# Designed miniproteins, single chains, continued (6), part 1

Scores and structures below are computed, not measured.

Each design is a single chain, and the fold is of that chain. pLDDT is the mean over its residues in the fold that is shown.

## One batch from the design tools (miniprotein)

Design m20001
Fold by ESMFold2-Fast:
Structure m20001 (fold): chain A 82 residues (1-82)
Amino acid sequence: AAAVAAGAAGAGAGAGAAGAAAAYALGKAGDAEGAGAAARAGARAAIAGGSGAEAAAGAIAAIGGAIDGALEGGVDVAVAAG
């Protein structure tokens, strides 16, 4: 039971992190819309797979990746974060 719960929490956090990485890479490449899509997908997966704090942390990480990537790529941060 504890291992299953830990696995679920980890899956949510991991999904958020994966979304953050993808969003960052896309934003850095100059694809603000792609960065936003990757961040939203990662945030949704984190919310669906995580519990409370892990879901929130994953979603925040995904958005942060999009912002950082957009800043490095010189593209619209609002488009990447939305």
Scores: mean pLDDT 69

Design m20002
Fold by ESMFold2-Fast:
Structure m20002 (fold): chain A 71 residues (1-71)
Amino acid sequence: SIAEELLKRDPNNADAWLLLGQEYIAQKRYDEAITYYKKAIALYEKEGSKEARINIKVAETNLAIAEKLKE
């Protein structure tokens, strides 16, 4: 996947972890998706930019959806 290729180049790429979470949601692999969204959120929090804050909200929303769907 594109996310896996990006992470091979830079494991601190928060956008790549967000994309990986989205890919795993599409595969109905919710536990892994939750882990990847949490990783993305942690990296965005460290970044602290305005764009990162928007992406945190996106990741948190998708995390909540994944947690709901795995029930």
Scores: mean pLDDT 87

Design m20003
Fold by ESMFold2-Fast:
Structure m20003 (fold): chain A 91 residues (1-91)
Amino acid sequence: MEAQTQALIQQAQQAIALANQAITVSTSEEEKQRLQQKINQINQIISFLQQVGAPLVGPTEETQQLAQQLQQLINELNSTSNEILNKAKQE
C-alpha cells in the first residue's frame, strides 16, 4: 500500500509540474483555470492520503476510492497538459 501510494504521489507531482508548464504557454484563461482546479484537487487528495494512509492502519474504502480518483485526475491532467504543450509547439 505505502509503496503504491508513494508512486501515485510521485506521478501526481510530475503531472503538476507538466501542468504548470502548460499554464505558462496556454493562451486561454479557461484552460489555465481548469488546470489549476485539477492541481488543487490533486493536492487535496495527496494531503489526505499522506495524513491517513499509514501502512499499519488497514486501507479503508475511502482511501482506496481516493487513490483511484487521484490516478484518474493524474491521467486527465497529463492528457490536457500534453495537448496544450503540443498546440504551443505547433505555432
Scores: mean pLDDT 76

Design m20004
Fold by ESMFold2-Fast:
Order: sequence, then structure tokens, then C-alpha cells
Structure m20004 (fold): chain A 66 residues (1-66)
Amino acid sequence: NLLLELAAKDLGVPVSAVRAAVAALRAGDEERARELAEQIGKRTGMPAERVYAGLRSALAGLEAGL
């Protein structure tokens, strides 16, 4: 999916990491989504909340058909 690939490139992580985090958000697994956002934040130097917001935006874009 192009949107997930673009999000992965923007965050500097593999698309599989973004896909896993978005899948956790979609499943309502807030704890897992937070854990994955923290892991991405630690590796990229980004605040976890910033990563989490980006993942939420990616999910919203997918649900809007982007």
C-alpha cells in the first residue's frame, strides 16, 4: 500500500513496522500501538507522541481510501 510505504519512508523505518503499528491501531490494541510508536521513536529520535500521531494519520488516510 502506497500510503504505508510513504509513512515508512517519512519515519525512516521498514514498511512492515508501520503496517504492524497501523494493524494494532485498527484492532483497538492501544497498548501495542503505543509500544510500537515508542520503538520507532527511540530508533529515529522522534518523540513517541509524534510517531503515534503520524500512525493515526496514516490509518485515517487508509480508511478514507488514500
Scores: mean pLDDT 77

Design m20005
Fold by ESMFold2-Fast:
Structure m20005 (fold): chain A 82 residues (1-82)
Amino acid sequence: AALPGSAPTTDPAAVVEGIVDTLRRAHAEGRLTPEAVKQVAETLRRQYGDEELADRVIKLAEQGDFDGAIEAMRELAKRLAE
């Protein structure tokens, strides 16, 4: 929804970057699961409506490509920052 005017909302790019940092930490510890990444992608899809990017993240997570899934989420963060 496009609302006119500047409002101090939660910075969605910063929120996604925080999620990305959490996932990178979990991945580094060997505790990241495809299910966890898919849940994050579903949450981002519901909050921001970018279904194609969320689907890409889910597919990468199911393939075990956690680095690719995390990078796709960073692309969403960059889009939200602009």
Scores: mean pLDDT 74

Design m20006
Fold by ESMFold2-Fast:
Structure m20006 (fold): chain A 70 residues (1-70)
Amino acid sequence: MTRDQLIQQLQAIYDAAVMLENGASLDDAIKYAVDKGADPLMARTVLNQVKAGRLTADDIRAALDSLLSG
């Protein structure tokens, strides 16, 4: 996976994580991320952590900002 591909994946997953935090179902959030081009396994793994309260949308944004600032 290239840096640009990782950024695209995380952007889609970030948008889905925001939906999930705003009351969307886990299944709908995963489907949204995948429809936006996220890898299904990566989307499921990250969004499951968000649903469990182990990760936030802000944590995903911090990862994106780190990749974009390099």
Scores: mean pLDDT 82

Design m20008
Fold by ESMFold2-Fast:
Structure m20008 (fold): chain A 67 residues (1-67)
Amino acid sequence: GHHAAEAVEREAVRLYLAGRLSPEAASAIGRLAAQGATPEEIRAKALELGLSEEDAERIARAHAEAL
């Protein structure tokens, strides 16, 4: 839902400000979350976009905890 997408956006913004996520990757991940993607789908997309396993897990966990 909307709260899960907001949680993903906050984590993506945090990683972007830390220099660990591109704006294009943040946009793609946020779009998937807004479309109702599962935490597993968010994690897989983050890895595909070049995030570390740790950062992909952080985003997926933020999404899961907000569901």
Scores: mean pLDDT 77

Design m20009
Fold by ESMFold2-Fast:
Structure m20009 (fold): chain A 81 residues (1-81)
Amino acid sequence: SLLEEAVRAAEEAVARAEAAFPGVMSEEQRREAIVSIAATRAVDARIQKRLAAGEKKPTPKEAIELAEEERRRAAELVDAR
């Protein structure tokens, strides 16, 4: 649900940008923008939850893996629509 909310918010943000400047973004660029915005929000939310729970900051390797996981999940959700 958090990821679905992030994707919805990203879709709304990109739709507003397209409405303001029609034809600037290709379908591929639109998809990439939605995926990137949604994944970034999901990563930030997961890191904040871990820090609030008293867990240590992720290592650089863990941060990269987390970003790749959330990006993959966001892409799958966007492509399923």
Scores: mean pLDDT 81

Design m20010
Fold by ESMFold2-Fast:
Structure m20010 (fold): chain A 56 residues (1-56)
Amino acid sequence: GSAAAEKEARAEELERRGVLAVIQGDIEAAKRYAEELADLVSPEKLARMLASIDKL
């Protein structure tokens, strides 16, 4: 696929892993995934992901 599609797929995977880490109580792993996401996605998308985690 295109570089943009690969970047989006990677961001989605990191988001899923971050949410799962929070559900499992591994906040340190969730923080690492959030930092990786910050490099790959816009601040707005990162904020949405963190808001979703806060609801858990």
Scores: mean pLDDT 73

Design m20011
Fold by ESMFold2-Fast:
Structure m20011 (fold): chain A 60 residues (1-60)
Amino acid sequence: SMAAHQAALDRARALTRQGVADGRVAEASREAFEYARSQGVPDEEVERAMKEAALEALSA
């Protein structure tokens, strides 16, 4: 569903922000991709969401 798709992207963004804060970006990326793939979200969308979230976290 669209709601599940959006939730997967929101989760990817949240995991990336936390990963940057904790120095655990590789683990956060793995979890984000695993969940998003299970929801049928394209890797390109997940990667875009994670890049945006990482830039936000680094600018804070």
Scores: mean pLDDT 82

Design m20012
Fold by ESMFold2-Fast:
Structure m20012 (fold): chain A 80 residues (1-80)
Amino acid sequence: SAEDYFNEGNAYFNAGAYGNAVVAYKKAIELKPDFAEAHYNLGKALEKLNRLDEAVEAYKKALELKPDFAEARTELAKVS
């Protein structure tokens, strides 16, 4: 499920395997494109890989899907 890939991405992220986290979060988004938390966590993983332009787009998408997503707004402000 989308939630299973999201949880797998979180496990990779916590292990420092940021590239694997990106792949897992993208799989979650493929199954559930409106998954705001997956877009947000994708942004965090991309930030750890210093892929800042892609992180900005991921955070913007999270905020587009969930405008009251305070954590995504905070992270976007740090990288923009």
Scores: mean pLDDT 91

Design m20013
Fold by ESMFold2-Fast:
Structure m20013 (fold): chain A 63 residues (1-63)
Amino acid sequence: GSAQEQIENAVAQAEKSLAAGDGTAALAAAHEALRIYEEKGGDPELKERAERLLREAQALLGL
């Protein structure tokens, strides 16, 4: 798929992992979304969502 679809998939994976309480998987997925965005560009809203998910995953890993 497009870079946008790849970012959307990574964001969705991070959200699912957070819902499951898997902070490590969520962190990896959020980092992947941001990596693709930095390399390919995309929707700034998806970048903001990925950054929020990254912060939430980091907080969860401390629990």
Scores: mean pLDDT 85

Design m20014
Fold by ESMFold2-Fast:
Structure m20014 (fold): chain A 67 residues (1-67)
Amino acid sequence: MSAEQQKAEAVQEAYLRMLAEKARPDFSEEELERIKKELAEKLVELGVEPEEAEAIANAILTHVLSR
């Protein structure tokens, strides 16, 4: 699996985890922030620049939280 595929899978997994958490009537904002942080850390491990990794993770969280 290429680094690009691993990045795409990491984003997709985090997005689905965030959606599942947000779908709960009592969802935890702390859990969403934790998933975001884990995604950013995983992206850095896969060679993404830290600032870009944080931007991607923040964009995914913002998208999940937007209504």
Scores: mean pLDDT 81

Design m20015
Fold by ESMFold2-Fast:
Structure m20015 (fold): chain A 69 residues (1-69)
Amino acid sequence: NKEEGEKLIKEGEEKIEEGKRLVEEGRELLATAGDDIELINRGIGLVLRGIGLIFEGELLIEKGKKLLK
């Protein structure tokens, strides 16, 4: 039980960090895109994917914490 909880927390933390990197990459791309619609769409896609990973990671951490209690 505790080992599974710790594993889920670690997986969640990794997904949050990956998601944060994608959000930052997308934000940087959007800042440099100007009026380039292809770069704008790519930047938006990275931000949305990053937000999704952060959400998934938070859910995994909560699930893991529940197993530790």
Scores: mean pLDDT 86

Design m20016
Fold by ESMFold2-Fast:
Structure m20016 (fold): chain A 82 residues (1-82)
Amino acid sequence: MAREEAEGLLSLPDEEVRRLFEELRAYLEKALADLPEELRERVLEELEEAREAALARDLEAATEELAELLAALREAIELKKA
């Protein structure tokens, strides 16, 4: 779950964390391009919050933000299929 992912992220150097979030952002911008702008922006905002928490080395904040990102992604995927 998000806690294990957060623990993994916090064990990486800052450069690796930045690169992973950059790659994920590029992927999500393409994958969500056909969704309403508001929903796409919300997912990308959650991604940025998770990135900032991970770089701050705040395990609790990183876990919470990753959980919020996953929830936003599930909502976006469900809306795309509806």
Scores: mean pLDDT 78

Design m20017
Fold by ESMFold2-Fast:
Structure m20017 (fold): chain A 63 residues (1-63)
Amino acid sequence: MTVEERQALIERHFGWDWAATSLPPLTEEEIDDLVAALREAKERGIATPEQRAFYEELEKLES
């Protein structure tokens, strides 16, 4: 899965608009850290419905 595909998933599920921010886009490492945190939150049962849906979609694309 590419960095662009991961950014598109984040934008779709969380409404993160890279073009509307004054900050640079997330690096590949920052995206990987975010994905790891979402996976951990799902395993602990504390993930929001949006976070869970994002992780499930990511998992399907990486399978």
Scores: mean pLDDT 66

Design m20018
Fold by ESMFold2-Fast:
Structure m20018 (fold): chain A 67 residues (1-67)
Amino acid sequence: MAAEEEQARAVLESALEEARRHAAAGDREAALRTLDLAAEAIARMAVSPAVREELLAELEAERRKIE
């Protein structure tokens, strides 16, 4: 469980960094796709519902900044 949570948070951090990089380059489509793929990956991970909700909310907040 702890290892899955650490991996899920790493997926979030990596996706946020990559999405921000794409957005800064003007590639909104790639930025949004990066966040959507990360959300799908996290949704499939064996983390608690509370952790999943927290991480998915962070991805959604970043998605709205790019939209």
Scores: mean pLDDT 83

Design m20019
Fold by ESMFold2-Fast:
Structure m20019 (fold): chain A 83 residues (1-83)
Amino acid sequence: KPSPEELRRDAEQALRDAEDNISKAKTALENGDKETAIKYALLAMFQALVARVLASMAGDEELVERATKLHKEAIKIGEEAEK
């Protein structure tokens, strides 16, 4: 089983990946590329969910909260792109 340290590191990487994809989704929305925005929002949702699971397993409440916020942000971007 991975150590709490390894789980925290992997959660942090997943959070960074989610943040990057949220940024890409927002840029696509600003450019009117709804399909690309939905794609990156979906990737960010998945990565934020993975980060939340890993953070929870590591017992890191702060990372769980960060992952939850990013997951909600990604959902909102996806919903906005569908308009």
Scores: mean pLDDT 87

Design m20020
Fold by ESMFold2-Fast:
Structure m20020 (fold): chain A 73 residues (1-73)
Amino acid sequence: SELEEKLKKKKEEIRELVIEEAGLTLEYLKARLDNKPQEEIDRIYKEIKRIDEEIKKKLEERKKILEEVKKEK
Protein backbone atom coordinates (compact mmCIF):
# COMPACT_ATOMS: atom_id res chain seq x y z
CA SER A 1 0.00 0.00 0.00
CA GLU A 2 1.22 3.50 -0.90
CA LEU A 3 -0.19 4.84 2.38
CA GLU A 4 1.76 2.18 4.35
CA GLU A 5 4.99 3.24 2.54
CA LYS A 6 4.27 6.92 3.31
CA LEU A 7 3.65 5.99 6.96
CA LYS A 8 6.94 4.03 7.09
CA LYS A 9 8.87 6.97 5.57
CA LYS A 10 7.23 9.44 8.01
CA LYS A 11 8.10 7.16 10.99
CA GLU A 12 11.71 7.07 9.75
CA GLU A 13 11.87 10.89 9.46
CA ILE A 14 10.45 11.28 12.98
CA ARG A 15 12.85 8.63 14.37
CA GLU A 16 15.85 10.50 12.93
CA LEU A 17 14.66 13.81 14.40
CA VAL A 18 14.00 12.21 17.82
CA ILE A 19 17.52 10.73 17.86
CA GLU A 20 18.97 14.14 16.87
CA GLU A 21 16.96 15.89 19.63
CA ALA A 22 18.11 13.28 22.20
CA GLY A 23 21.76 13.88 21.19
CA LEU A 24 21.35 17.66 21.45
CA THR A 25 19.61 17.30 24.84
CA LEU A 26 22.57 15.28 26.11
CA GLU A 27 24.97 17.97 24.78
CA TYR A 28 22.82 20.67 26.43
CA LEU A 29 22.94 18.92 29.82
CA LYS A 30 26.69 18.23 29.45
CA ALA A 31 27.36 21.89 28.51
CA ARG A 32 25.48 23.01 31.65
CA LEU A 33 27.38 20.52 33.87
CA ASP A 34 30.70 21.66 32.31
CA ASN A 35 29.71 25.31 32.96
CA LYS A 36 30.08 26.30 29.29
CA PRO A 37 29.39 29.94 28.24
CA GLN A 38 25.68 30.84 28.43
CA GLU A 39 25.69 31.84 24.73
CA GLU A 40 26.78 28.28 23.79
CA ILE A 41 24.11 26.74 26.06
CA ASP A 42 21.43 29.03 24.57
CA ARG A 43 22.53 28.07 21.01
CA ILE A 44 22.07 24.36 21.78
CA TYR A 45 18.68 25.04 23.40
CA LYS A 46 17.50 27.00 20.32
CA GLU A 47 18.45 24.03 18.11
CA ILE A 48 16.54 21.62 20.43
CA LYS A 49 13.45 23.86 20.14
CA ARG A 50 13.78 23.95 16.34
CA ILE A 51 13.97 20.12 16.16
CA ASP A 52 11.02 19.81 18.60
CA GLU A 53 8.85 21.97 16.29
CA GLU A 54 9.86 19.84 13.27
CA ILE A 55 8.93 16.66 15.19
CA LYS A 56 5.51 18.17 16.02
CA LYS A 57 4.91 18.95 12.33
CA LYS A 58 5.94 15.42 11.27
CA LEU A 59 3.74 13.85 13.99
CA GLU A 60 0.73 15.83 12.69
CA GLU A 61 1.51 14.68 9.11
CA ARG A 62 1.79 11.05 10.36
CA LYS A 63 -1.55 11.39 12.20
CA LYS A 64 -3.26 12.43 8.93
CA ILE A 65 -1.76 9.42 7.10
CA LEU A 66 -2.94 7.11 9.93
CA GLU A 67 -6.48 8.54 9.59
CA GLU A 68 -6.39 7.69 5.85
CA VAL A 69 -5.13 4.14 6.60
CA LYS A 70 -7.97 3.60 9.13
CA LYS A 71 -10.55 4.59 6.48
CA GLU A 72 -9.19 1.86 4.13
CA LYS A 73 -9.07 -0.86 6.85
Scores: mean pLDDT 85

Design m20022
Fold by ESMFold2-Fast:
Structure m20022 (fold): chain A 118 residues (1-118)
Amino acid sequence: MVTESGGGTVAEGGSLTLTASSSAKGENVIGVSWLSTPPGGAGESIASISKSGKTGYAERVKGRFTPSMDLSNSTAYLNMNNLKKEDTALYENIVFALGEDGKTLRMLPGPGVQVTVV
């Protein structure tokens, strides 16, 4: 299970930090991805980080958004800086983890948090 927080309404140029907490054990977590779904649009993976610290970015957020993980408390963060009106979207954290068998890959989607830039 994944819970998410840190969304809300923010002024253009502002900053937010999104938080996602997972019930997956940190030893089983392979990585996380943040999915952005704008109003009436399709979901896009915008930022990711692996257990080894390898990061991925959509070009439009590179240099502004930073994903991180704390595996000791099974928490993922997305630090969002210099927010633009086009960043208005539902943000979902997707946790990639091995199941309790240590072999089966599981994708654990969060419920999403709304971010509105005004």
Scores: mean pLDDT 82

Design m20023
Fold by ESMFold2-Fast:
Structure m20023 (fold): chain A 65 residues (1-65)
Amino acid sequence: SAEEQAAAYEAALAKDPNSAAAWANLGRAYLELGQHEKAALAALKALDLDPNNAVARALLSQVQL
């Protein structure tokens, strides 16, 4: 489920907060849960770490704040 995915990526980021891929995937899980603000913030964190992260850029085009 998207909730299980979000929990898994949150746990991964607790061990390695500098993973742009994990932040981008967490944002996608939040988007699936309808949590647009959390999804956008996770995507922005991913882009802060890796400006070329395609998943994070795609997420920002889909979220509404």
Scores: mean pLDDT 83

Design m20024
Fold by ESMFold2-Fast:
Structure m20024 (fold): chain A 58 residues (1-58)
Amino acid sequence: SSIGQALLDFMKEYGLDTLHIGSGPTPGYELKDVAESEGYEATVTVDGTNTTVKLTKK
């Protein structure tokens, strides 16, 4: 998705392995889908309205 790709590109630009999103789970799962298509392992953790996505290169 365009949102997932934008979030992955942001993480790559700033050298982030973890992203905290305050808008609920949907953008985190879109990021997971795109990241896994590019060979990352992605873990999504939801805590209330906050979503954390952690990326690990396979």
Scores: mean pLDDT 82

Design m20025
Fold by ESMFold2-Fast:
Structure m20025 (fold): chain A 66 residues (1-66)
Amino acid sequence: MLEEAAEEAVAAVRPEADALAAENTKEVREELLEKAYELFAEKTGDRELVEELRKQEEEARAALAA
C-alpha cells in the first residue's frame, strides 16, 4: 500500500530525524526529506509517484513564497 510504504520510509529516517532535531536546521530537515523520498521510491518501486510528491512540495513552497 502506498500509505504503508510512505509510513515505512518515514519510520526508517525517524531515529536519525530525532537525533538531528537538536541541531534545529532547515538544511538537515531537507536532507532527511530527500532520504525519505529515496526510501519511498525503493519500497514502492514507483519512481513517478516520488517525482510527483517532489513536484507538489516544490509547488507548495513556490506558492507560499509568492
Scores: mean pLDDT 67

Design m20026
Fold by ESMFold2-Fast:
Structure m20026 (fold): chain A 89 residues (1-89)
Amino acid sequence: NPLLQQLPPEVQKLFARTRQEITDILFSDEDIEKAVEESRKLLEETRKKALELVKDDSEKQEIVEKIVEELEEFIDELAKQRAAALENA
C-alpha cells in the first residue's frame, strides 16, 4: 500500500498488526456478527492511536483516514468470504 509507506514506521507497524488481528478474528470460531463488531472496535482503537501519532500533520491524518476506510472495506470482504465458506461446508 503506497499510502501506508508515507506514514511513520510506528504507524505502519500498527496498521499491519491490526490487519492481521482482523483476519484472525474474522476466521476464528467466534460468531460472525460478534467477529465483525470486534474487528470494527479494534479498527476504531487503531484509528485513534494512529491519529494521535500524527496529530501535528494534517496530510498524514488524511492518509490515516483513507487507510482506515480501506480496512473497513477489508472487514466487509472477509466477512463475505467467511459467510460463503460456511454455506459451502
Scores: mean pLDDT 83

Design m20027
Fold by ESMFold2-Fast:
Parts: C-alpha cells; sequence; structure tokens
Structure m20027 (fold): chain A 72 residues (1-72)
C-alpha cells in the first residue's frame, strides 16, 4: 500500500503539473493555479489513505473537480 500511495501521489502531481503548464501556455493562468492546488490536495489525501479504495476515491474526486473547473 505504501508504495502504491507514493506512486499514485507522484503521478497525480506530475500529470497536474503538465496540465497546468498547458493551461498557462494558453493564457489560462488562474485555471492552471487551481489545477495545481487540486493536484496537491489530492496527492496529500492519497498519501494519508488507509486503503486502495481511499486512493481510488481521491483520484476520482480530483478528476470530477477538474472536469467541473474546465467546463466552467
Amino acid sequence: LEELRRRVAEKVLEEGEKAAEALEAEGKKELAEEVRKLAEEAARRILEAKSEEEILEAVGELIERIKELVAA
């Protein structure tokens, strides 16, 4: 579980940063900052997760929040 938490948290931060960089390149700086904050929050939740189910839940919530943010 510990290794899974670390890998998923690292991947979430990596993908979040890539998404934020793409948004910044398009001039969407505020949206990029929100995506970074959401990824950091999700990574923190993942590192504190007690089960694989909690890890999946944190990732799912991050995806939904980003969808809502981008759709606005």
Scores: mean pLDDT 79

Design m20028
Fold by ESMFold2-Fast:
Structure m20028 (fold): chain A 97 residues (1-97)
Amino acid sequence: MKVIRRPLSPELEKAKELIDKFRAEANRLVEQGASPEELLALMERFIKELEKIDPDLAKVARQVLEGVRAMLEEGYDPRFALDVAFGLLDIYLALKA
């Protein structure tokens, strides 16, 4: 059977921790009825912090942000847009791990 390395690289561990913190803050803002502008501002801050840890992951997150922006401009529910964004980021991390 496959031997899976339990410890992730320090960079992947920091990226996962940052994504978890961002997810918690984004969900809190949505629950409070935050504006699309507040959510986009939070995502921009998150991407800048990701760039310091993993520039390639930050590029992926930037593309995901553009998709979320388009969904919000079309009037999609912010929670749905965030669920799509987090799903894509989770897939990328799983493939990289």
Scores: mean pLDDT 76

Design m20029
Fold by ESMFold2-Fast:
Structure m20029 (fold): chain A 85 residues (1-85)
Amino acid sequence: MKIKLFRTSGGRRVAIDEENKIAVVEVDPGLSPAVREMAAALELIAEFLDSGIEFKKVVAVPQARADALGDEGLIEEVKKESEKL
C-alpha cells in the first residue's frame, strides 16, 4: 500500500492508496448518501485532473466522521478498504 494523506484545494481531507487506487474523501455533512459519492468523486477529479489517476473505489466520509477519525483514522479507513479488494 502507498498511503498518502492531504487536503484538497477546497480544504477537504483525503486519504488515498495510490497502489490499490482507493480513496477516502471528506464531504459536507449535510449531503445525502447518494450526493456524498458524487461530491467525493468531484473532489478527486479537481485534485487529480492532470495526473490521470483512475480510482477503483471512492469512499465518502462526512465531515463530522472525518473529525472523529482524525488523520490516523482516515489512514486506517483507506487501509481497510484496500484490504477488502
Scores: mean pLDDT 72

Design m20030
Fold by ESMFold2-Fast:
Structure m20030 (fold): chain A 56 residues (1-56)
Amino acid sequence: DSREKMLQQGKQMAEEGARLRAQGEALLQRGDLPLAREAFAQSDLLFAGYQSVLAS
């Protein structure tokens, strides 16, 4: 089922997005602002991709 494959990709995006979000928050606590911003930006893109899959 093509929908199952799509949902699997979306789940991977959501999982990776959540990891990057958590890493960004940890980096903020350490004071690594540039790395935190990169992690948050990548997390945002992955969650946007996940939402696009769900909207399909």
Scores: mean pLDDT 81

Design m20031
Fold by ESMFold2-Fast:
Structure m20031 (fold): chain A 62 residues (1-62)
Amino acid sequence: VDKEKLMEEVELSMKIIKYSVEILALKREIKKNPEKAEELKEKLKEAEKKLEEYVKKLEELE
Protein backbone atom coordinates (compact mmCIF):
# COMPACT_ATOMS: atom_id res chain seq x y z
CA VAL A 1 0.00 0.00 0.00
CA ASP A 2 1.34 3.42 -1.03
CA LYS A 3 0.99 5.54 2.12
CA GLU A 4 1.80 8.79 0.29
CA LYS A 5 -0.94 8.14 -2.28
CA LEU A 6 -3.46 7.28 0.46
CA MET A 7 -2.59 10.45 2.42
CA GLU A 8 -3.01 12.56 -0.74
CA GLU A 9 -6.40 10.93 -1.50
CA VAL A 10 -7.58 11.56 2.09
CA GLU A 11 -6.40 15.20 2.01
CA LEU A 12 -8.10 15.86 -1.34
CA SER A 13 -11.31 14.16 -0.14
CA MET A 14 -11.32 16.37 2.98
CA LYS A 15 -10.89 19.51 0.86
CA ILE A 16 -13.72 18.39 -1.46
CA ILE A 17 -16.00 17.94 1.59
CA LYS A 18 -14.92 21.33 2.99
CA TYR A 19 -15.71 23.24 -0.21
CA SER A 20 -18.97 21.32 -0.76
CA VAL A 21 -20.11 22.43 2.72
CA GLU A 22 -19.00 26.03 2.02
CA ILE A 23 -20.99 26.05 -1.25
CA LEU A 24 -24.14 24.88 0.57
CA ALA A 25 -23.62 27.47 3.32
CA LEU A 26 -23.08 30.28 0.77
CA LYS A 27 -26.25 29.31 -1.15
CA ARG A 28 -28.25 29.44 2.09
CA GLU A 29 -26.70 32.80 3.04
CA ILE A 30 -27.58 34.30 -0.37
CA LYS A 31 -31.26 33.45 0.25
CA LYS A 32 -31.08 34.82 3.82
CA ASN A 33 -29.22 38.08 2.95
CA PRO A 34 -30.19 39.34 -0.56
CA GLU A 35 -28.36 42.64 0.10
CA LYS A 36 -25.06 40.71 0.29
CA ALA A 37 -25.89 38.52 -2.73
CA GLU A 38 -23.24 40.14 -4.98
CA GLU A 39 -20.37 39.50 -2.51
CA LEU A 40 -21.66 36.02 -1.64
CA LYS A 41 -22.00 35.04 -5.33
CA GLU A 42 -18.33 35.92 -5.88
CA LYS A 43 -17.34 33.72 -2.91
CA LEU A 44 -19.59 30.95 -4.28
CA LYS A 45 -17.84 31.05 -7.69
CA GLU A 46 -14.43 30.89 -5.98
CA ALA A 47 -15.48 27.90 -3.84
CA GLU A 48 -16.93 26.13 -6.91
CA LYS A 49 -13.65 26.63 -8.83
CA LYS A 50 -11.63 25.18 -5.94
CA LEU A 51 -14.02 22.23 -5.62
CA GLU A 52 -13.65 21.47 -9.35
CA GLU A 53 -9.84 21.71 -9.06
CA TYR A 54 -9.65 19.26 -6.12
CA VAL A 55 -12.10 16.83 -7.78
CA LYS A 56 -9.87 16.75 -10.88
CA LYS A 57 -6.76 16.14 -8.76
CA LEU A 58 -8.50 13.27 -6.94
CA GLU A 59 -9.61 11.74 -10.28
CA GLU A 60 -6.01 11.90 -11.56
CA LEU A 61 -4.79 9.97 -8.48
CA GLU A 62 -7.40 7.21 -8.90
Scores: mean pLDDT 81

Design m20032
Fold by ESMFold2-Fast:
Structure m20032 (fold): chain A 65 residues (1-65)
Amino acid sequence: KIEELEEKIKKLEEAIRLYEEGRTEEAKALATELDPYLASLSDEQVLDLLKAQLEIYKKALETLK
């Protein structure tokens, strides 16, 4: 299950990076693969949620090892 968490972290980091590079279409496509609900949200809302979720997963990974 740690591998699943690491994969999610990697995808979240990639989506955030794409948003920061202005590649919003690619970023939103990747975010929507992680959570289809995100397709209906604004790019600002998606980015905020991705950043929040990334912090949660990183903390979980630190505790699980």
Scores: mean pLDDT 79

Design m20033
Fold by ESMFold2-Fast:
Structure m20033 (fold): chain A 59 residues (1-59)
Amino acid sequence: NKKKGDELLKKGEEAEKQGKLVEAARYYFQAGVEYRKAGDDEKAEEALQKAQELSLKAG
């Protein structure tokens, strides 16, 4: 569901702005899963890459 992915992506951006890197990574990961379910592989990969980058910074 693209709309769900967009909502989760926005929540990730808001969490990142607040410095909540673990929460931001979680939202970006969930956004990637939703984009994949919607068949939007490009947006899924972008969201998953952001999740991985923030997870590495947080851990």
Scores: mean pLDDT 83

Design m20034
Fold by ESMFold2-Fast:
Structure m20034 (fold): chain A 87 residues (1-87)
Amino acid sequence: KEIEALFYTGLARYYVKKGDYDKAIEFAEKALELDPENAHAWLVLGEAYLKKGDFEKAKSYFEKALEINPNNERAKKGLEEAQKLLE
């Protein structure tokens, strides 16, 4: 279960790097079904939705990532960017 969540999180990160944000969302959601405390999967959802222009969802998911891992610098930067774009 935990190893499978890591595998899906890895796939989600791969698809973010490839610019396939829909696939990134699919695999991050699968990781979270297996492990809802997976901060990296929440981070990937935030990054994917930020790239898709859904700034409210991006903000929500970055907040979830920071709730689990407060020291996640990528989630902090993503949250700041999403808040700025919600002007």
Scores: mean pLDDT 85

Design m20035
Fold by ESMFold2-Fast:
Structure m20035 (fold): chain A 64 residues (1-64)
Amino acid sequence: SRIDRLRKVLEENRRAAEELEERIREMRREKADPTIIAFLELVRGGTRALVEILERRIRELEER
């Protein structure tokens, strides 16, 4: 179903956000280039925004 596909994409994006968070933590610990860290934080922000959109869309579809 459409809802099941959205739930799978949501789970995949949640895992991607967690992996990005871990990588950012490692890069900060290693005192990596601030520009690279800033880029990864922007990518993480986009992934989190997508998770929120997917969660909202799934809720809308479940209420119907």
Scores: mean pLDDT 83

Design m20036
Fold by ESMFold2-Fast:
Structure m20036 (fold): chain A 60 residues (1-60)
Amino acid sequence: MSAAELLLEARRAIEEVRDPAKRAALYRRLDEVGAIEDEEARRAAAEALLAEARAAVAAE
């Protein structure tokens, strides 16, 4: 997936997080990842964020 596709999937996963504090922290990270200029670095960070968001949902 492209960085843009991974960021969209990460946003979807973050929206499923029920804990408002965890969701807010993940949204802040989403903004930080989206600001990364290098496409490869942004893609890798987006992939990690998606995995973290999915793990947060699964832990609830």
Scores: mean pLDDT 83

Design m20037
Fold by ESMFold2-Fast:
Structure m20037 (fold): chain A 63 residues (1-63)
Amino acid sequence: PAVTVRADYTIRDAAGNVLAQGTLEAPDGRALFDAALARAKALEAATGRAVAEVVLTNVEELP
């Protein structure tokens, strides 16, 4: 059966500033983490700021 994994993400810099927050969905936990890391890399490229922390919370499997 097809399952989707959903989580909320928070991306912070070394000073603790929140750079981005949102929700991500992916076909599995690995794809979810890969998507969050891709988001962090895109933010670093766009802002010139180093990401220090990527946090995934409220991880849930959806039917």
Scores: mean pLDDT 81

Design m20038
Fold by ESMFold2-Fast:
Structure m20038 (fold): chain A 63 residues (1-63)
Amino acid sequence: MVEETLKKAEEAVKNKDLKTAMELIKEGLAQIRRLREEGDVELATKYMKELQEIMLKLNKELL
């Protein structure tokens, strides 16, 4: 479930677990790609937005 993967990624960012956060972000990207391929473009776009917010938070933790 994409939502679960994104939630775990956000949690990993909060815990400053960079490796786990990056792995979950990659998994989320793969799941979003599958949704787009299955024709659920609207849902894929929504989750991509959420993923980008998580990536932005990760970048702030790295700086």
Scores: mean pLDDT 82

